Designed miniproteins, single chains, continued (4). Designs and how they scored, part 110

Each design is a single chain, and the fold is of that chain. pLDDT is the mean over its residues in the fold that is shown.

## One batch from the design tools (miniprotein)

Design m15823
Fold by ESMFold2-Fast:
Structure m15823 (fold): chain A 91 residues (1-91)
Amino acid sequence: SEALEQGLKLGQEGIEAAQAGKLEEAAKLLEEAIELLDKADPADPLVLATRASVLAALGKVYEALGDKEKAAEYYAKAEALRARAEALAAA
């Protein structure tokens, strides 16, 4: 899927930006990644796992930016998708 490939690329770029301390750039890249991943197959375990990882990274970025409410929302979404991905991988 082109959406999955582009989402993975932007997700990696966003995580690298966060590791470099470029928090605003990281947030933008990770938000763009999740928009692309939301267009991918929602039943694909790899899509769900990738979305969970990107959302967890967004949670960390917004926590570092001081936006605790947005961080909590992203962490909650990440945990929900992680649970779904694990359930699908086990089935």
Scores: mean pLDDT 85

Design m15824
Fold by ESMFold2-Fast:
Structure m15824 (fold): chain A 92 residues (1-92)
Amino acid sequence: TAEAEALLARLLDLTEELAEKAGLSDEQKRRARVAAIGAFVAARDALLADPSLIPRLAEASVRYALEHPDASDEEAFEAGEEIGRALAAEAA
């Protein structure tokens, strides 16, 4: 949906901004982005109900990339899904 696409774009833009401010490498920025996509997939309905989750998901995705610099794209995506589920549960 157009609303979901707009929320994903906002999440990815903020994730990139926070990653740059944190001094992440291009490779770590990529992992933060992948984790953010995973988080969005898991938390999409929660984000549609409460867009204030966007900064929390972006921060968690950047933190994951910083703590796991050697993670694969698959590992980052799966970690993102866990982040999304956990934050959506807190918001409920």
Scores: mean pLDDT 86

Design m15825
Fold by ESMFold2-Fast:
Structure m15825 (fold): chain A 62 residues (1-62)
Amino acid sequence: SAVEERLNARLRELGGVDLRELSLEQLESLLAAAKDGSIPAWLGVPAAEAIAVIEREIARKR
């Protein structure tokens, strides 16, 4: 999805990793930031869409 592509591009820019490389602990921290509105502020995507993408990756790793 466009949201997943933007989020992965930004994560690679900031830390050289994408969503699939993050641990459950890191993904849960990212989810908390998305719920607090931090991620949409610098990513330019709706919070609900960012949250959905992150929750889907957390579910995949469990």
Scores: mean pLDDT 70

Design m15826
Fold by ESMFold2-Fast:
Structure m15826 (fold): chain A 59 residues (1-59)
Amino acid sequence: VVAQVARRETEEALARARAVLSPEELARLEKAGQDLIADPFNAEARAELRRLLAKAGLR
């Protein structure tokens, strides 16, 4: 349930971000997403994901 919502939000955000981010930024976003799937409390991964999503114009 909660994990399923986080996965959906991550996949949707990745799809949108792929259209606007560089390949290096996409690799960082994918790593941050995978780190959060493994540990939802990973503050570094959450900060990186949030930063890249903000840069992509995703609210």
Scores: mean pLDDT 71

Design m15827
Fold by ESMFold2-Fast:
Structure m15827 (fold): chain A 85 residues (1-85)
Amino acid sequence: MPPMPKPSQQEVIDLIRTTLRNQTVEDYNRLVEAVKQLSQDELLSVAGRLSPEEQRLLVGVLNQLASRDPSLRPTALAVENYVRS
């Protein structure tokens, strides 16, 4: 089997859309796990490809992650500032 790659930006976008459509804890948890594997630059690129509703979910996920891991707070703030600009 090929090695399990780091999630692509498209995979994260698809997970955001699936989470908004299904609104399940399982989909949300998969999205959280995928988002934490992306760099700040990759997350900013993802945010630029999302609708306002999808961007709001991404910001929510990043703020939840940052509340548990303060090292992620700069990334959460960068994405939040991008979506407000």
Scores: mean pLDDT 81

Design m15828
Fold by ESMFold2-Fast:
Structure m15828 (fold): chain A 67 residues (1-67)
Amino acid sequence: LEEKVKEVEEKAIEMVKKGTPLDDVLRFIAKAAEEMIKEGFEPQAVLEAFKRVRESVKKTYEELKKK
């Protein structure tokens, strides 16, 4: 779980840094969470982990927007 969550977070942060719109990045995170749940990971654990990922991504987006 943790390894896959970290991989998704790193990819999402990279997308933000490359100029991908926040809405597209958030959709990517949502799809990744859905796929992990389908693979048999505990839904509550996945949702809690991706809540933290969303917060990290939004923070990075705001920092880059301020330049």
Scores: mean pLDDT 78

Design m15829
Fold by ESMFold2-Fast:
Structure m15829 (fold): chain A 95 residues (1-95)
Amino acid sequence: SLEDKLGDLQVKRFLLYTEGYLGNALSKMTPEQVQELLEKSIELFRSLPVDEAIEESRKLVREVGSKQGLTDDEIEALSLYVISRALTEVLLDQQ
């Protein structure tokens, strides 16, 4: 299966990588800034095709994150967090 091919170790390595950089990103942002990014990403996923919504969400997080002094790794981790939360919210609203 796909689950057998990906393996528990590969998923855990990705999560540990993302957790460290995400923690650093969130410490440099206010809760209000993170919430605004999430709300804007949700609107993008409601208005655009999925691939375009992902790209526009990444651009948005990079613009805001760069102004807050986030590193490229911290911006990528925050982008993955915001995109996954926004996509989950939109999918739950459709159920």
Scores: mean pLDDT 77

Design m15830
Fold by ESMFold2-Fast:
Structure m15830 (fold): chain A 70 residues (1-70)
Amino acid sequence: MRQQQIDRLTQELVAEGVEPEIARYAAQVGVKTGDPQVGREVARRLVEAKKQGPEALEKEKKEVEERLKK
């Protein structure tokens, strides 16, 4: 059930131009929080961070993980 929601949101994000790996991670976050808008926001931040370089992408992923702990 939840895997189908992750797969669907991942496909929507990829169709919007998000890289598959980032789309999948963002979709997992959106489903875990119960809010697809959170997933879409995470996807936008990660795409922007990746353009700045691998170090920026890792920093954004760490910030997302910290927010999910609470």
Scores: mean pLDDT 78

Design m15831
Fold by ESMFold2-Fast:
Structure m15831 (fold): chain A 66 residues (1-66)
Amino acid sequence: MSKEEGAELVIEELTKKFPDKAEEIREIVEAYILGKKIALSKEAIDLFQSEEFQKALQEASKPLRK
């Protein structure tokens, strides 16, 4: 699986849990998973630092291991 395919799956799973945060989720995934040099919005930074988002990110990343 390419990094891009894995990133899209993570975006889809996170967007299901946080539908109002779809744009922020894409920013976080592009910066964090794809390593793109992009400026994160304050909203994206706040979301990334939240415990709820961190738990959701860990769960969404589970199927991508191995």
Scores: mean pLDDT 74

Design m15832
Fold by ESMFold2-Fast:
Parts: structure tokens; sequence; C-alpha cells
Structure m15832 (fold): chain A 69 residues (1-69)
């Protein structure tokens, strides 16, 4: 999770806090067996990190790619 957050921050240009929230939301969605749409993941990550949905969306896209799903 920490490695995914660091890579997501690096590739998306977001803060580690935003990238960490994105990685957490993506992982929790995958673990629930009901993957949420990218848009919903971005909203949840933005809410948890206090970042804009735009920044969270970029971090979520990178996190999804890094999870290989």
Amino acid sequence: MDEVAKEAAKKSGSSEKTARAAAKVVQESADSGQPLPLEELAKQAAKESGSSEKSARKAVQVAVDLFGR
C-alpha cells in the first residue's frame, strides 16, 4: 500500500496524502468484491484526503494501474 501510494503520488503529481487515500479506497473497493467506478473512487479519496476531486481522480487512476486490475 505505501509503495502504491508513493508511485501514485510520483506519477499523478499529487501529494502523498492524496495518493495514500486513493490507494486505500481502491484497495478497499477491490477487497469488497464490488469495484466502484473510477469517479466514485475519486470522490471518496478526495473526501478522505481533503483534496479536489480532480487531484484525487489522477491519483486513483495511477493506483488502479499499479494494482494491475
Scores: mean pLDDT 73

Design m15833
Fold by ESMFold2-Fast:
Structure m15833 (fold): chain A 70 residues (1-70)
Amino acid sequence: GEKEAQQAIEELAPQVARETGLSVETAREILELAYSYGLPPGVIARRLGLSVETVTRAITTAGRLASERS
């Protein structure tokens, strides 16, 4: 559900921030746009003023961290 997705993003954002060098706020926004709104990396990058490489790295890091919890 929506609450479950939000809790996952809140828990993942600090970990992604540490691994990517982004702020927790920026990491959270990337994950919310990718996982709650389904936006592609290029659109997120343009919206937040980041590189596509930075956004892709954040998303792939979150995916790896999520798989480690399974």
Scores: mean pLDDT 81

Design m15834
Fold by ESMFold2-Fast:
Structure m15834 (fold): chain A 77 residues (1-77)
Amino acid sequence: SKLEEAIKKVKEAIKKGRENGELSPAELASAELSLKILELIKKNDLEGAAELIAELLGKDNIEEIKKKLEELAKELE
């Protein structure tokens, strides 16, 4: 699936970034956070993914974000 390919690419980028020291701590944190969100979507934990996205964006509309993630998950299957 497109989601599984995205997860593999992000994991590879994090691994290489850590080994080569070419990514800043902020860039590594951003990549690891993106990976966590993608893994939650893969596990169908759309509420957990929506909560994390809402926290990052300083928003409280978790239910609306979750509905958007449900549609995205269908497109990525």
Scores: mean pLDDT 77

Design m15835
Fold by ESMFold2-Fast:
Structure m15835 (fold): chain A 80 residues (1-80)
Amino acid sequence: MEELKKEALEHLRRGLELTTSPQARDAFRAAIRYLELGDYENALKFAQEGAEISRQAGDEEAATHFERAAKLLKEIIEKK
């Protein structure tokens, strides 16, 4: 569990470093904050929102990191 949380956090942080969209950056920050608080449902919501924003902005690499984080967050939610 802690390892899945760590991987999700690493993907969110990497996406935050790569994104050029202010809206996606805000979504990454929100997802990181909620993940650190243990609020996996809100972390997933913002990870999915950030993936969509990044795709619309043409920021494919950042979108991929959001999508990977969202997948890991779904795994955490489904197993708890």
Scores: mean pLDDT 82

Design m15836
Fold by ESMFold2-Fast:
Structure m15836 (fold): chain A 91 residues (1-91)
Amino acid sequence: EEERRRAVERFIEAANKFIETAKKYPDDKQQLLDAASELLEAAQELHRVTGKEGREILLDVARATDLAINGSKEDIEKAIKLIKEAVERAR
């Protein structure tokens, strides 16, 4: 329970950092890669702690980060929405 709560908190923190980076530096691919890497690590930890539930969140995060890194500016906005949805699911 406590370990799960900490994993959720870390995930939400990393997700908020990713969203803020994507809004401030949408054209800076390196900043987006760094934020995406931290978010993916947090999602992997959530998966480790929660099992199947965290696995679904991890897959959603992987798709959203790919969209932000390899897509257009419009795709960055879609990625932000997907990450916000993943945060609500993790709560």
Scores: mean pLDDT 84

Design m15837
Fold by ESMFold2-Fast:
Structure m15837 (fold): chain A 62 residues (1-62)
Amino acid sequence: MAEEIVEEVRKLPDDEEVLREYGLSKGLSEAEIERALAAERTEPNPDLRGAIAERVAVRESA
């Protein structure tokens, strides 16, 4: 499941809006997505796709 999510996210453009829509489609809340993306953007090497993929994987496991 996690690998499938990473593969799906890898196909998406590196665009915050697209990642936000993907997260919503997988059951993440808007607030959760915005928080994750905002936090990742402050990292030295931002990986917005990875941040969203991780959140989706956690949701799918719960």
Scores: mean pLDDT 72

Design m15838
Fold by ESMFold2-Fast:
Structure m15838 (fold): chain A 80 residues (1-80)
Amino acid sequence: TDQDRQRIGQTLQDMFTSEGQGYINIMNSQGKTDQQQQIQQIQQQATGQMNQMISNNTPTSQVQDFRTSISNQIDDIYNS
């Protein structure tokens, strides 16, 4: 149902937010302020995009693919 799709989308968004916060905390503890700011900006932009996708009843697979793509971008910054 649309409610099930929105619930799953919200869960994926919550997971994404939690993971991003973890990276931000690690970067801050290491004094990597530039990487912290980049991750914060990506997280903020991606959260807005995910909200739009969920509101538009975008298929869960596409929301998950988007989340995975953004997580990979954050991992690249984390490892820089």
Scores: mean pLDDT 79

Design m15839
Fold by ESMFold2-Fast:
Structure m15839 (fold): chain A 99 residues (1-99)
Amino acid sequence: MEEALNLLKVAAIFDASLLGVELTREELERLLEEIGEEGFNRFVNAVGVIAETILFKKPKEKAIEAIKELEKIKSKLKDERLKELIDRIIESAKKKLGL
């Protein structure tokens, strides 16, 4: 179980780096604590879909839905620094997708 969560953290760090956003393990651990495993899986999947869309020049529709999921996750956060982190991901994604 812990090994699977560690792989998700590594995936999120790599995918966010493709968006030009630096994620730390500490920020991801705080995010996981605040939104739980289900919310964290949704976050990692959303960032991955955005990164894949940009990297492989796929249709934007799935990336737009992924951005909406990140906005929904942000709305549930209490930590202002984590909200700012998600905003940086969203802003970078929109810029790279021409939105």
Scores: mean pLDDT 86

Design m15840
Fold by ESMFold2-Fast:
Structure m15840 (fold): chain A 84 residues (1-84)
Amino acid sequence: EEEKLKQQALDMMRTAAGAANQTSQVLNQLGSTDSTFTQMGQQLQTLGNNLQAAVDAGPKDVDQGLANADQAARLIAEAQAALA
């Protein structure tokens, strides 16, 4: 059970890292029009890099991995809301 949750957390973190990097690329393109989008893009790129590093190192427990994925989801949602 714990091992399955750890694998799910790692998969969620990988997915979140990819989504953060993809959203960052869009925001950086819009940054030529408004510097606010550039700042959001940089934040998402940093988060994506942190998530990838955590995946590579492996979380010490499932709770930490899930918390990192939740933070990524929140920031992506904020970026999507700003683009709406």
Scores: mean pLDDT 71

Design m15841
Fold by ESMFold2-Fast:
Structure m15841 (fold): chain A 95 residues (1-95)
Amino acid sequence: MLERLEEVRDEVIEKIKNSGLPVGTQQQAIGLVDFWTTVAKTGIETGDFDSLRDLVNYLNKRVGLPPVSDDASLDEIIDALHRALMAYVDRLKAN
């Protein structure tokens, strides 16, 4: 799972670097993605899936995506995190 989270982080950062956004905006976005994926890593390592779900639901609300189910598996929560972070980058490009 940690390897999958690293793949999500790398894919989101690659999308930011290929976004055409100003360098300063890219650096700020990369910093936020790194912060959020570090929080997610802590949730996985400690087994605190409630805090992990809360993080993903915070991001989903921010980007206009529906909340994750209370019964969502860890894989589904990480899939939702990936979608939320990708949507975050898309919103930066739209504004």
Scores: mean pLDDT 85

Design m15842
Fold by ESMFold2-Fast:
Structure m15842 (fold): chain A 76 residues (1-76)
Amino acid sequence: SDKVEQEVAQILADGAAQGDQLTADQFQSIDDTRKQLSSSSPQDVYDKVTSVGQSYSSQQGAAVQAYQKKAEQVKK
C-alpha cells in the first residue's frame, strides 16, 4: 500500500539524516526492492526491505532497527 511505502521511505530518510552508515546507493537498493514488492502483502514487503537493509549495515543503525521493529509488528 502507498502508506507502507511512505512509512518505509520516511524511516530510511530519517536514518540518513541522523548519519546512518547506509550509503545513497544502498538506500536506493532498499527502495527499489520495496517498489518491486508493491503488489505483495505488507508483511512480505517489510520482511524483505528489512532483510536488505540489515545486510547493508556494518554498524548498528537506527533506521535498520526502526523498520525491523515495524516488520515484527506487521506480522501480528
Scores: mean pLDDT 55

Design m15843
Fold by ESMFold2-Fast:
Structure m15843 (fold): chain A 103 residues (1-103)
Amino acid sequence: MAAEVTSVEQTPSGEATVLPGDTVTLEAKATTSDGAPVVLTLLVARAGEPFVAASEPKTGLEATFEYVAPAEPGTYTFVVKAVSPESGSVLYSAPLTVTVLAR
């Protein structure tokens, strides 16, 4: 059977507050039905905007992503997308909502 993505975990999740220029480090962990690797991509959305790729895709079951907080203050939502290249199975992590302050 082709690999099915069974879970995607992002650490941290929930809420965080940062200053412009701070690095947000996100760790992703996925599981599949047979242990096969997935393609992990960090997605970011500014409030009112669509999700866009914030990182190059990484192949595996675990990945670390770094995102430098922009100068623009606001609310940014991060999710990790896991795609099985074998089955086309897709799952998204629980979101992290990051508030970038103007100070």
Scores: mean pLDDT 82

Design m15844
Fold by ESMFold2-Fast:
Structure m15844 (fold): chain A 65 residues (1-65)
Amino acid sequence: LPELKPGDIVRAVRDTVMVGAELTRLREGDLLEVLKVYPDGNALVRSLATGAVGLIGLDDVEPVE
Protein backbone atom coordinates (compact mmCIF):
# COMPACT_ATOMS: atom_id res chain seq x y z
CA LEU A 1 0.00 0.00 0.00
CA PRO A 2 1.27 3.54 -0.68
CA GLU A 3 2.24 5.49 2.45
CA LEU A 4 -0.55 7.73 3.73
CA LYS A 5 0.20 11.45 4.16
CA PRO A 6 -1.78 14.56 5.21
CA GLY A 7 -4.35 15.51 2.55
CA ASP A 8 -4.87 11.93 1.30
CA ILE A 9 -8.42 10.65 0.98
CA VAL A 10 -9.13 7.23 2.49
CA ARG A 11 -12.21 5.02 2.63
CA ALA A 12 -13.49 3.04 5.60
CA VAL A 13 -13.20 -0.69 4.74
CA ARG A 14 -15.75 -1.68 7.45
CA ASP A 15 -18.24 -0.21 9.89
CA THR A 16 -16.08 1.33 12.64
CA VAL A 17 -15.66 4.39 14.91
CA MET A 18 -13.43 7.47 15.05
CA VAL A 19 -12.25 8.37 18.56
CA GLY A 20 -12.09 12.10 19.31
CA ALA A 21 -13.83 14.19 21.96
CA GLU A 22 -16.77 11.89 21.09
CA LEU A 23 -17.05 8.57 19.25
CA THR A 24 -18.10 9.08 15.63
CA ARG A 25 -19.71 6.11 13.88
CA LEU A 26 -18.44 5.35 10.37
CA ARG A 27 -19.97 3.07 7.75
CA GLU A 28 -18.05 0.96 5.25
CA GLY A 29 -17.36 3.24 2.26
CA ASP A 30 -17.26 6.54 4.21
CA LEU A 31 -14.64 8.98 2.90
CA LEU A 32 -12.11 10.59 5.24
CA GLU A 33 -9.32 13.14 4.81
CA VAL A 34 -6.02 12.23 6.51
CA LEU A 35 -4.79 15.05 8.75
CA LYS A 36 -1.87 13.24 10.42
CA VAL A 37 -0.40 9.72 10.45
CA TYR A 38 1.10 8.37 13.68
CA PRO A 39 3.84 5.72 13.88
CA ASP A 40 1.63 3.57 16.17
CA GLY A 41 -0.75 2.62 13.31
CA ASN A 42 -3.35 5.34 13.94
CA ALA A 43 -4.30 8.40 11.90
CA LEU A 44 -6.08 11.63 12.72
CA VAL A 45 -8.82 11.97 10.08
CA ARG A 46 -11.72 14.25 9.17
CA SER A 47 -15.04 12.91 7.86
CA LEU A 48 -15.83 14.48 4.48
CA ALA A 49 -19.57 14.06 5.15
CA THR A 50 -19.75 15.64 8.63
CA GLY A 51 -16.41 17.37 9.31
CA ALA A 52 -15.96 15.28 12.49
CA VAL A 53 -12.31 14.75 13.49
CA GLY A 54 -10.93 11.73 15.32
CA LEU A 55 -8.37 8.93 15.49
CA ILE A 56 -8.85 5.74 13.47
CA GLY A 57 -6.79 2.58 13.07
CA LEU A 58 -4.98 2.37 9.71
CA ASP A 59 -6.29 -1.22 9.32
CA ASP A 60 -9.84 0.24 9.14
CA VAL A 61 -9.11 2.41 6.05
CA GLU A 62 -7.68 2.11 2.54
CA PRO A 63 -6.42 4.79 0.11
CA VAL A 64 -8.88 5.96 -2.53
CA GLU A 65 -7.23 5.03 -5.82
Scores: mean pLDDT 80

Design m15845
Fold by ESMFold2-Fast:
Structure m15845 (fold): chain A 85 residues (1-85)
Amino acid sequence: DLVKNAEQAIEIAEELYKRGDYLTAGNLYYEAGLSLYYAGKYEQAIEAFEKSIEYYQKAIEKDPTNETAKKNLEETKKNLETVKE
């Protein structure tokens, strides 16, 4: 169940965000966004990708040398644009 998998990923992401693990939280929201997109839940996918972007930006703010967070941010922005069109 793609929707249920997305919901569980979001729950884990929120707990990780509270602990300051912004990169992993961003990754989980990105995975949730993909699952929601493939489930045809486009509005929820947009919300998940927007949260992923927010959390990657927090990861970069805390560590500007984190190239993984920058790369994942760019990829998530591309996927968000695809969902909108």
Scores: mean pLDDT 88

Design m15846
Fold by ESMFold2-Fast:
Structure m15846 (fold): chain A 100 residues (1-100)
Amino acid sequence: SSKIKALEEFIARLEALRAALPGMSREEAIAAAEAAAREFVELLKALEVDEHEFDLVKEQLETALEAMRKEKDLERVRELAAQALEGMIQYANDLIERLK
């Protein structure tokens, strides 16, 4: 399935991004998480995910990004970014299971 392939490629990109977090500045980690969240939102739209589920995921992502932007400690920003990326990976894996 082209949809499963797109989700698998997205997961691989996010896993690589998580691995790179320890080398990122605060600004780089926030920018990376924001870019990943934007890509995920567009992917969910392309997959025609239920409107209610879409709104909940978008709200959760926006809340996580706001928490990262308010955090001043570099290590804490990296932890929050890692948690956001892991959350997106878990959702993408759930979507793959639903598409099988």
Scores: mean pLDDT 90

Design m15847
Fold by ESMFold2-Fast:
Structure m15847 (fold): chain A 100 residues (1-100)
Amino acid sequence: LDTSDLSKEELKKMLVDVIRENRDKMTKEQVKKILERSIKICEEHNQHSTAAKLRELLEELDSMSVQEACDRIIEIISSSTDLDKEALKEILRAVERILS
């Protein structure tokens, strides 16, 4: 699938779908890497609101299940207003690499 022609909402859906589909197969270490990489991408693209929410989740990660963490990532991405298409594409590529 060529991501270059996709809308911001289609990219959010793809990212959410990848996380949801791998929810039962992910390790805590993979979730941590997804959060750390996503925070860095958000900060590099000036998406400070989403970066702050992801950082808060990273700090709470040890107290929750992988499934709870995935559900919270999905909610943060789905409700984000500051994420642009370039940040979403970079996060999607990072998530796919971590899950490969």
Scores: mean pLDDT 85

Design m15848
Fold by ESMFold2-Fast:
Structure m15848 (fold): chain A 78 residues (1-78)
Amino acid sequence: SEAAGKAVELARQAEKLAKEGRFDEARELVEQARKYLSKAPTSIEGLLALARALAALGEHEEADELVQKAAELIQRQR
């Protein structure tokens, strides 16, 4: 999915920026990634990439929620 691919790309860039201490720029990319992910809400790769970006920003509770959503989706595909 185009939307899933863009969500992953933006979330990975946000993770990198957060690790560099560029938190405001990372948050802007997280919000863009959320918009793309809303168009592809079952994208396991998108959910996990966004979770990593949020964890890098210190948003561990939301990151854990996204990891749980991805795990549930994997289980439902079986």
Scores: mean pLDDT 88

Design m15849
Fold by ESMFold2-Fast:
Structure m15849 (fold): chain A 59 residues (1-59)
Amino acid sequence: MVLTFVSEDGKTFDVYESYPGEEPKKIGTLSFEDARAIAEQHGGTPVLVDGDWIASANI
């Protein structure tokens, strides 16, 4: 399973859950601080991509 964190403004992150062979499912929205804390606990770091903050974590 992979959690992906996506933000348009760098302040709020939409959280997507992905399994191999399945479409990503949106499971919630978190603040930047909460998304960063979860991503860092699972080896991910928020990254800016084309104006969007994105991070991925394996769980």
Scores: mean pLDDT 68

Design m15850
Fold by ESMFold2-Fast:
Structure m15850 (fold): chain A 82 residues (1-82)
Amino acid sequence: DQKILDEVAKQVEDAVGKELAEEIRSASKEELQQRLASIDISTATQKQQVERNAYLAALYALLGDYDTSKAAIESAKETAKQ
């Protein structure tokens, strides 16, 4: 599963930068799930919305849903452009 996280982290780095990419690269599946659960979407900042989409991208890729993973990365990229 580390190879999948490394591949997603490269895509996250290209889209929104190195800090969040390293967070994904170093995290376990459980840590990613906890980080996602800690974000309240109704009150989320722009930064938290970017983080949420990056965590979703990693988790969907681990499930083998690469289409949804790529869509989440694109959402993170668009949110970061605001």
Scores: mean pLDDT 84

Design m15851
Fold by ESMFold2-Fast:
Structure m15851 (fold): chain A 97 residues (1-97)
Amino acid sequence: LEALRELVERLEAAKSAEEAEELLSEVAGRPRVDPSLPEVERLRRTYELVSAAVRVLDPLPPPKLEYTEEEKRLLEERTELHLRAVRIALRKVREAA
């Protein structure tokens, strides 16, 4: 979770869509999104890149029949951080268009 918090902070600090996309590409180990793509396609690929980066930093554990309260809390925090990363990255792409 610490690595996801760090990712969210770094994305918020990014000064441009290109900087945010470069950060996500580096973390995910995938090529950068082509900035010449139509906005909708660029947003879709950025969303996929955020999801890939989140999986690298904090892989989701296999599902269990029962979760402890601590495990539930950590899964909830992970989901909120993932959503925040998506919102920040997509906002920066939209602002660049």
Scores: mean pLDDT 76

Design m15852
Fold by ESMFold2-Fast:
Structure m15852 (fold): chain A 89 residues (1-89)
Amino acid sequence: SALEEAEKALREAHARLVAVLKEAYEAVEKSDDEALKKEFEELLREASREMERLGDEIRNSEDKVPPLKRATELLERTVAELEELLSKL
């Protein structure tokens, strides 16, 4: 079903985010670059705020597929931004 596919995509994106976050935290902890640390903090804060909003939308929506797809897109974008940040560390 569309719902099962959307939930699977979100789980896969979340697993990728967890792996990249672990690497990013380790790299940022070892870095003396204050600007990159601040960029990392701002990226996580913005992603967290958007995920809270999407979580509310998923809970309150009759059709959960569209907000699940947007949550997956947000996680995939966050992964890409973290990978770019890691390339500078």
Scores: mean pLDDT 86

Design m15853
Fold by ESMFold2-Fast:
Structure m15853 (fold): chain A 88 residues (1-88)
Amino acid sequence: SISEEGLESLKNYIASKRPDWSEKEVDELVEGLVKIAEELLKEANGKHSEVEVYSALTEALQEELPKAKSVEDFKKNVYEKAKKLLEE
């Protein structure tokens, strides 16, 4: 699980990169990313460590954040990219 401090840092990072998104959209996106991380960990079924999953998710987030057309588009693209990175 991600810490409270980690969640705040993530919100600040996203807001700094996407000033076009509202505070509500950033909050919804961070909640979505937490769910994506939990889903990827469950799907890994012990094949990947928590560190490996979070590393893939971080890389996917950094690549997809400037390209995203919407919060929903971003969540989908981050999930797909992180999953592909874990299948390496």
Scores: mean pLDDT 80

Design m15854
Fold by ESMFold2-Fast:
Structure m15854 (fold): chain A 80 residues (1-80)
Amino acid sequence: SPAKEQAIALLEQLKKKIEDGEKLSYDEIQALTQQLLDLFRQSKASPALINKVRQAAAAILEEDRETALKLLEEILKELK
């Protein structure tokens, strides 16, 4: 679905930014999280997958890079 493809693209971009050590602002993280949640709602993603997105956003905000990358990889694996 177009929503799933957009979600994958956004998640891969976000993962790359974190891997490259880019520091995201609170506003950027909130905007990306909202976009992902909207796309997941459109694609009828499971509550578990939606919860992983929220956990990944929290890890990014807490600067827990290891947890953030792990969660983003798990989300991408479930979508692909």
Scores: mean pLDDT 84

Design m15855
Fold by ESMFold2-Fast:
Structure m15855 (fold): chain A 61 residues (1-61)
Amino acid sequence: SGPVFTPSAIAAFDEFRARLLAEGRYDLLSPEAIEQLLRDADSDGDGRVSGAELRAVVDGL
């Protein structure tokens, strides 16, 4: 199985989701997009995504 959200990453993802919903960008909330986001954010390969790692990736979009 792929990387998992930590509690801090869940908070960061909730902020990101709220932004995307306000902008109507629902395609970025697909299961495939979320799986890819988790893999991209897990840059150290520990299988856990922190809020800082997730925020760094999503703020670059």
Scores: mean pLDDT 74

Design m15856
Fold by ESMFold2-Fast:
Order: C-alpha cells, then sequence, then structure tokens
Structure m15856 (fold): chain A 72 residues (1-72)
C-alpha cells in the first residue's frame, strides 16, 4: 500500500539521519579537542550539517503526506 511504502521510506531516512548524527558528533568531538581546528574539518562539519537539514526536510514532507493519507 502507499501508506506501507511511505512508512518504509520514512524509516530509511530516519536511519540515514541517525547515521549522519553519529558522523557529526564524532567530527564535532574531534574539533572540540583541538586548539586550532583546520578549515577542512570546519567545512566538512558544515557540509554534514547542511546534508542533515536536507534529509530532515525530505522526512518532514513524507511525514506530512503520511498524515494526510491516514486522516483522509
Amino acid sequence: SEIQNLQKKIAELEKEIAALDKQIAALQAQIDSEANPSQQQISSLIGLQLRKIGLEFDLRLLKERLEKLKNS
């Protein structure tokens, strides 16, 4: 069903976001441990944060569609 397909896609995106959060946390811990973090480390962290924002936007759209289908 469309509901089951949306639930699977939502679960996949949540898993990707969780994996990305672990990467962000690990890189942030490295940066926080350094007196002078490199521009490459800072740029990488920003890139991961921007990717997370994009995935969270996609997740929101799928959840809104799922809610509409369940409440129809």
Scores: mean pLDDT 88

Design m15857
Fold by ESMFold2-Fast:
Structure m15857 (fold): chain A 89 residues (1-89)
Amino acid sequence: MEEVREEAEASEITPRNETSELQLEVARLILAGKDEEALKLMIEALEKVRGKLSEEELEHLRKKFEEIAKEVRENREIVEEVLERVEAL
């Protein structure tokens, strides 16, 4: 039955679940000190939607990512609480 995997097809139509999972995975990688892996994951996700990014766009993304990574680390206690809550489910 083509309906049996609504979840996989819904992620293309309404990327809510995929977006949430991506954000949580990026946060986990940043907290683990794996900034390069987190940045790569963000770039791949953005390229999936927008197409291949230019060198200038990648440079801008890297700079923005450094700010995001800093904010995640500054709010580590809150981010860890959210991640622990998700893992407990």
Scores: mean pLDDT 69

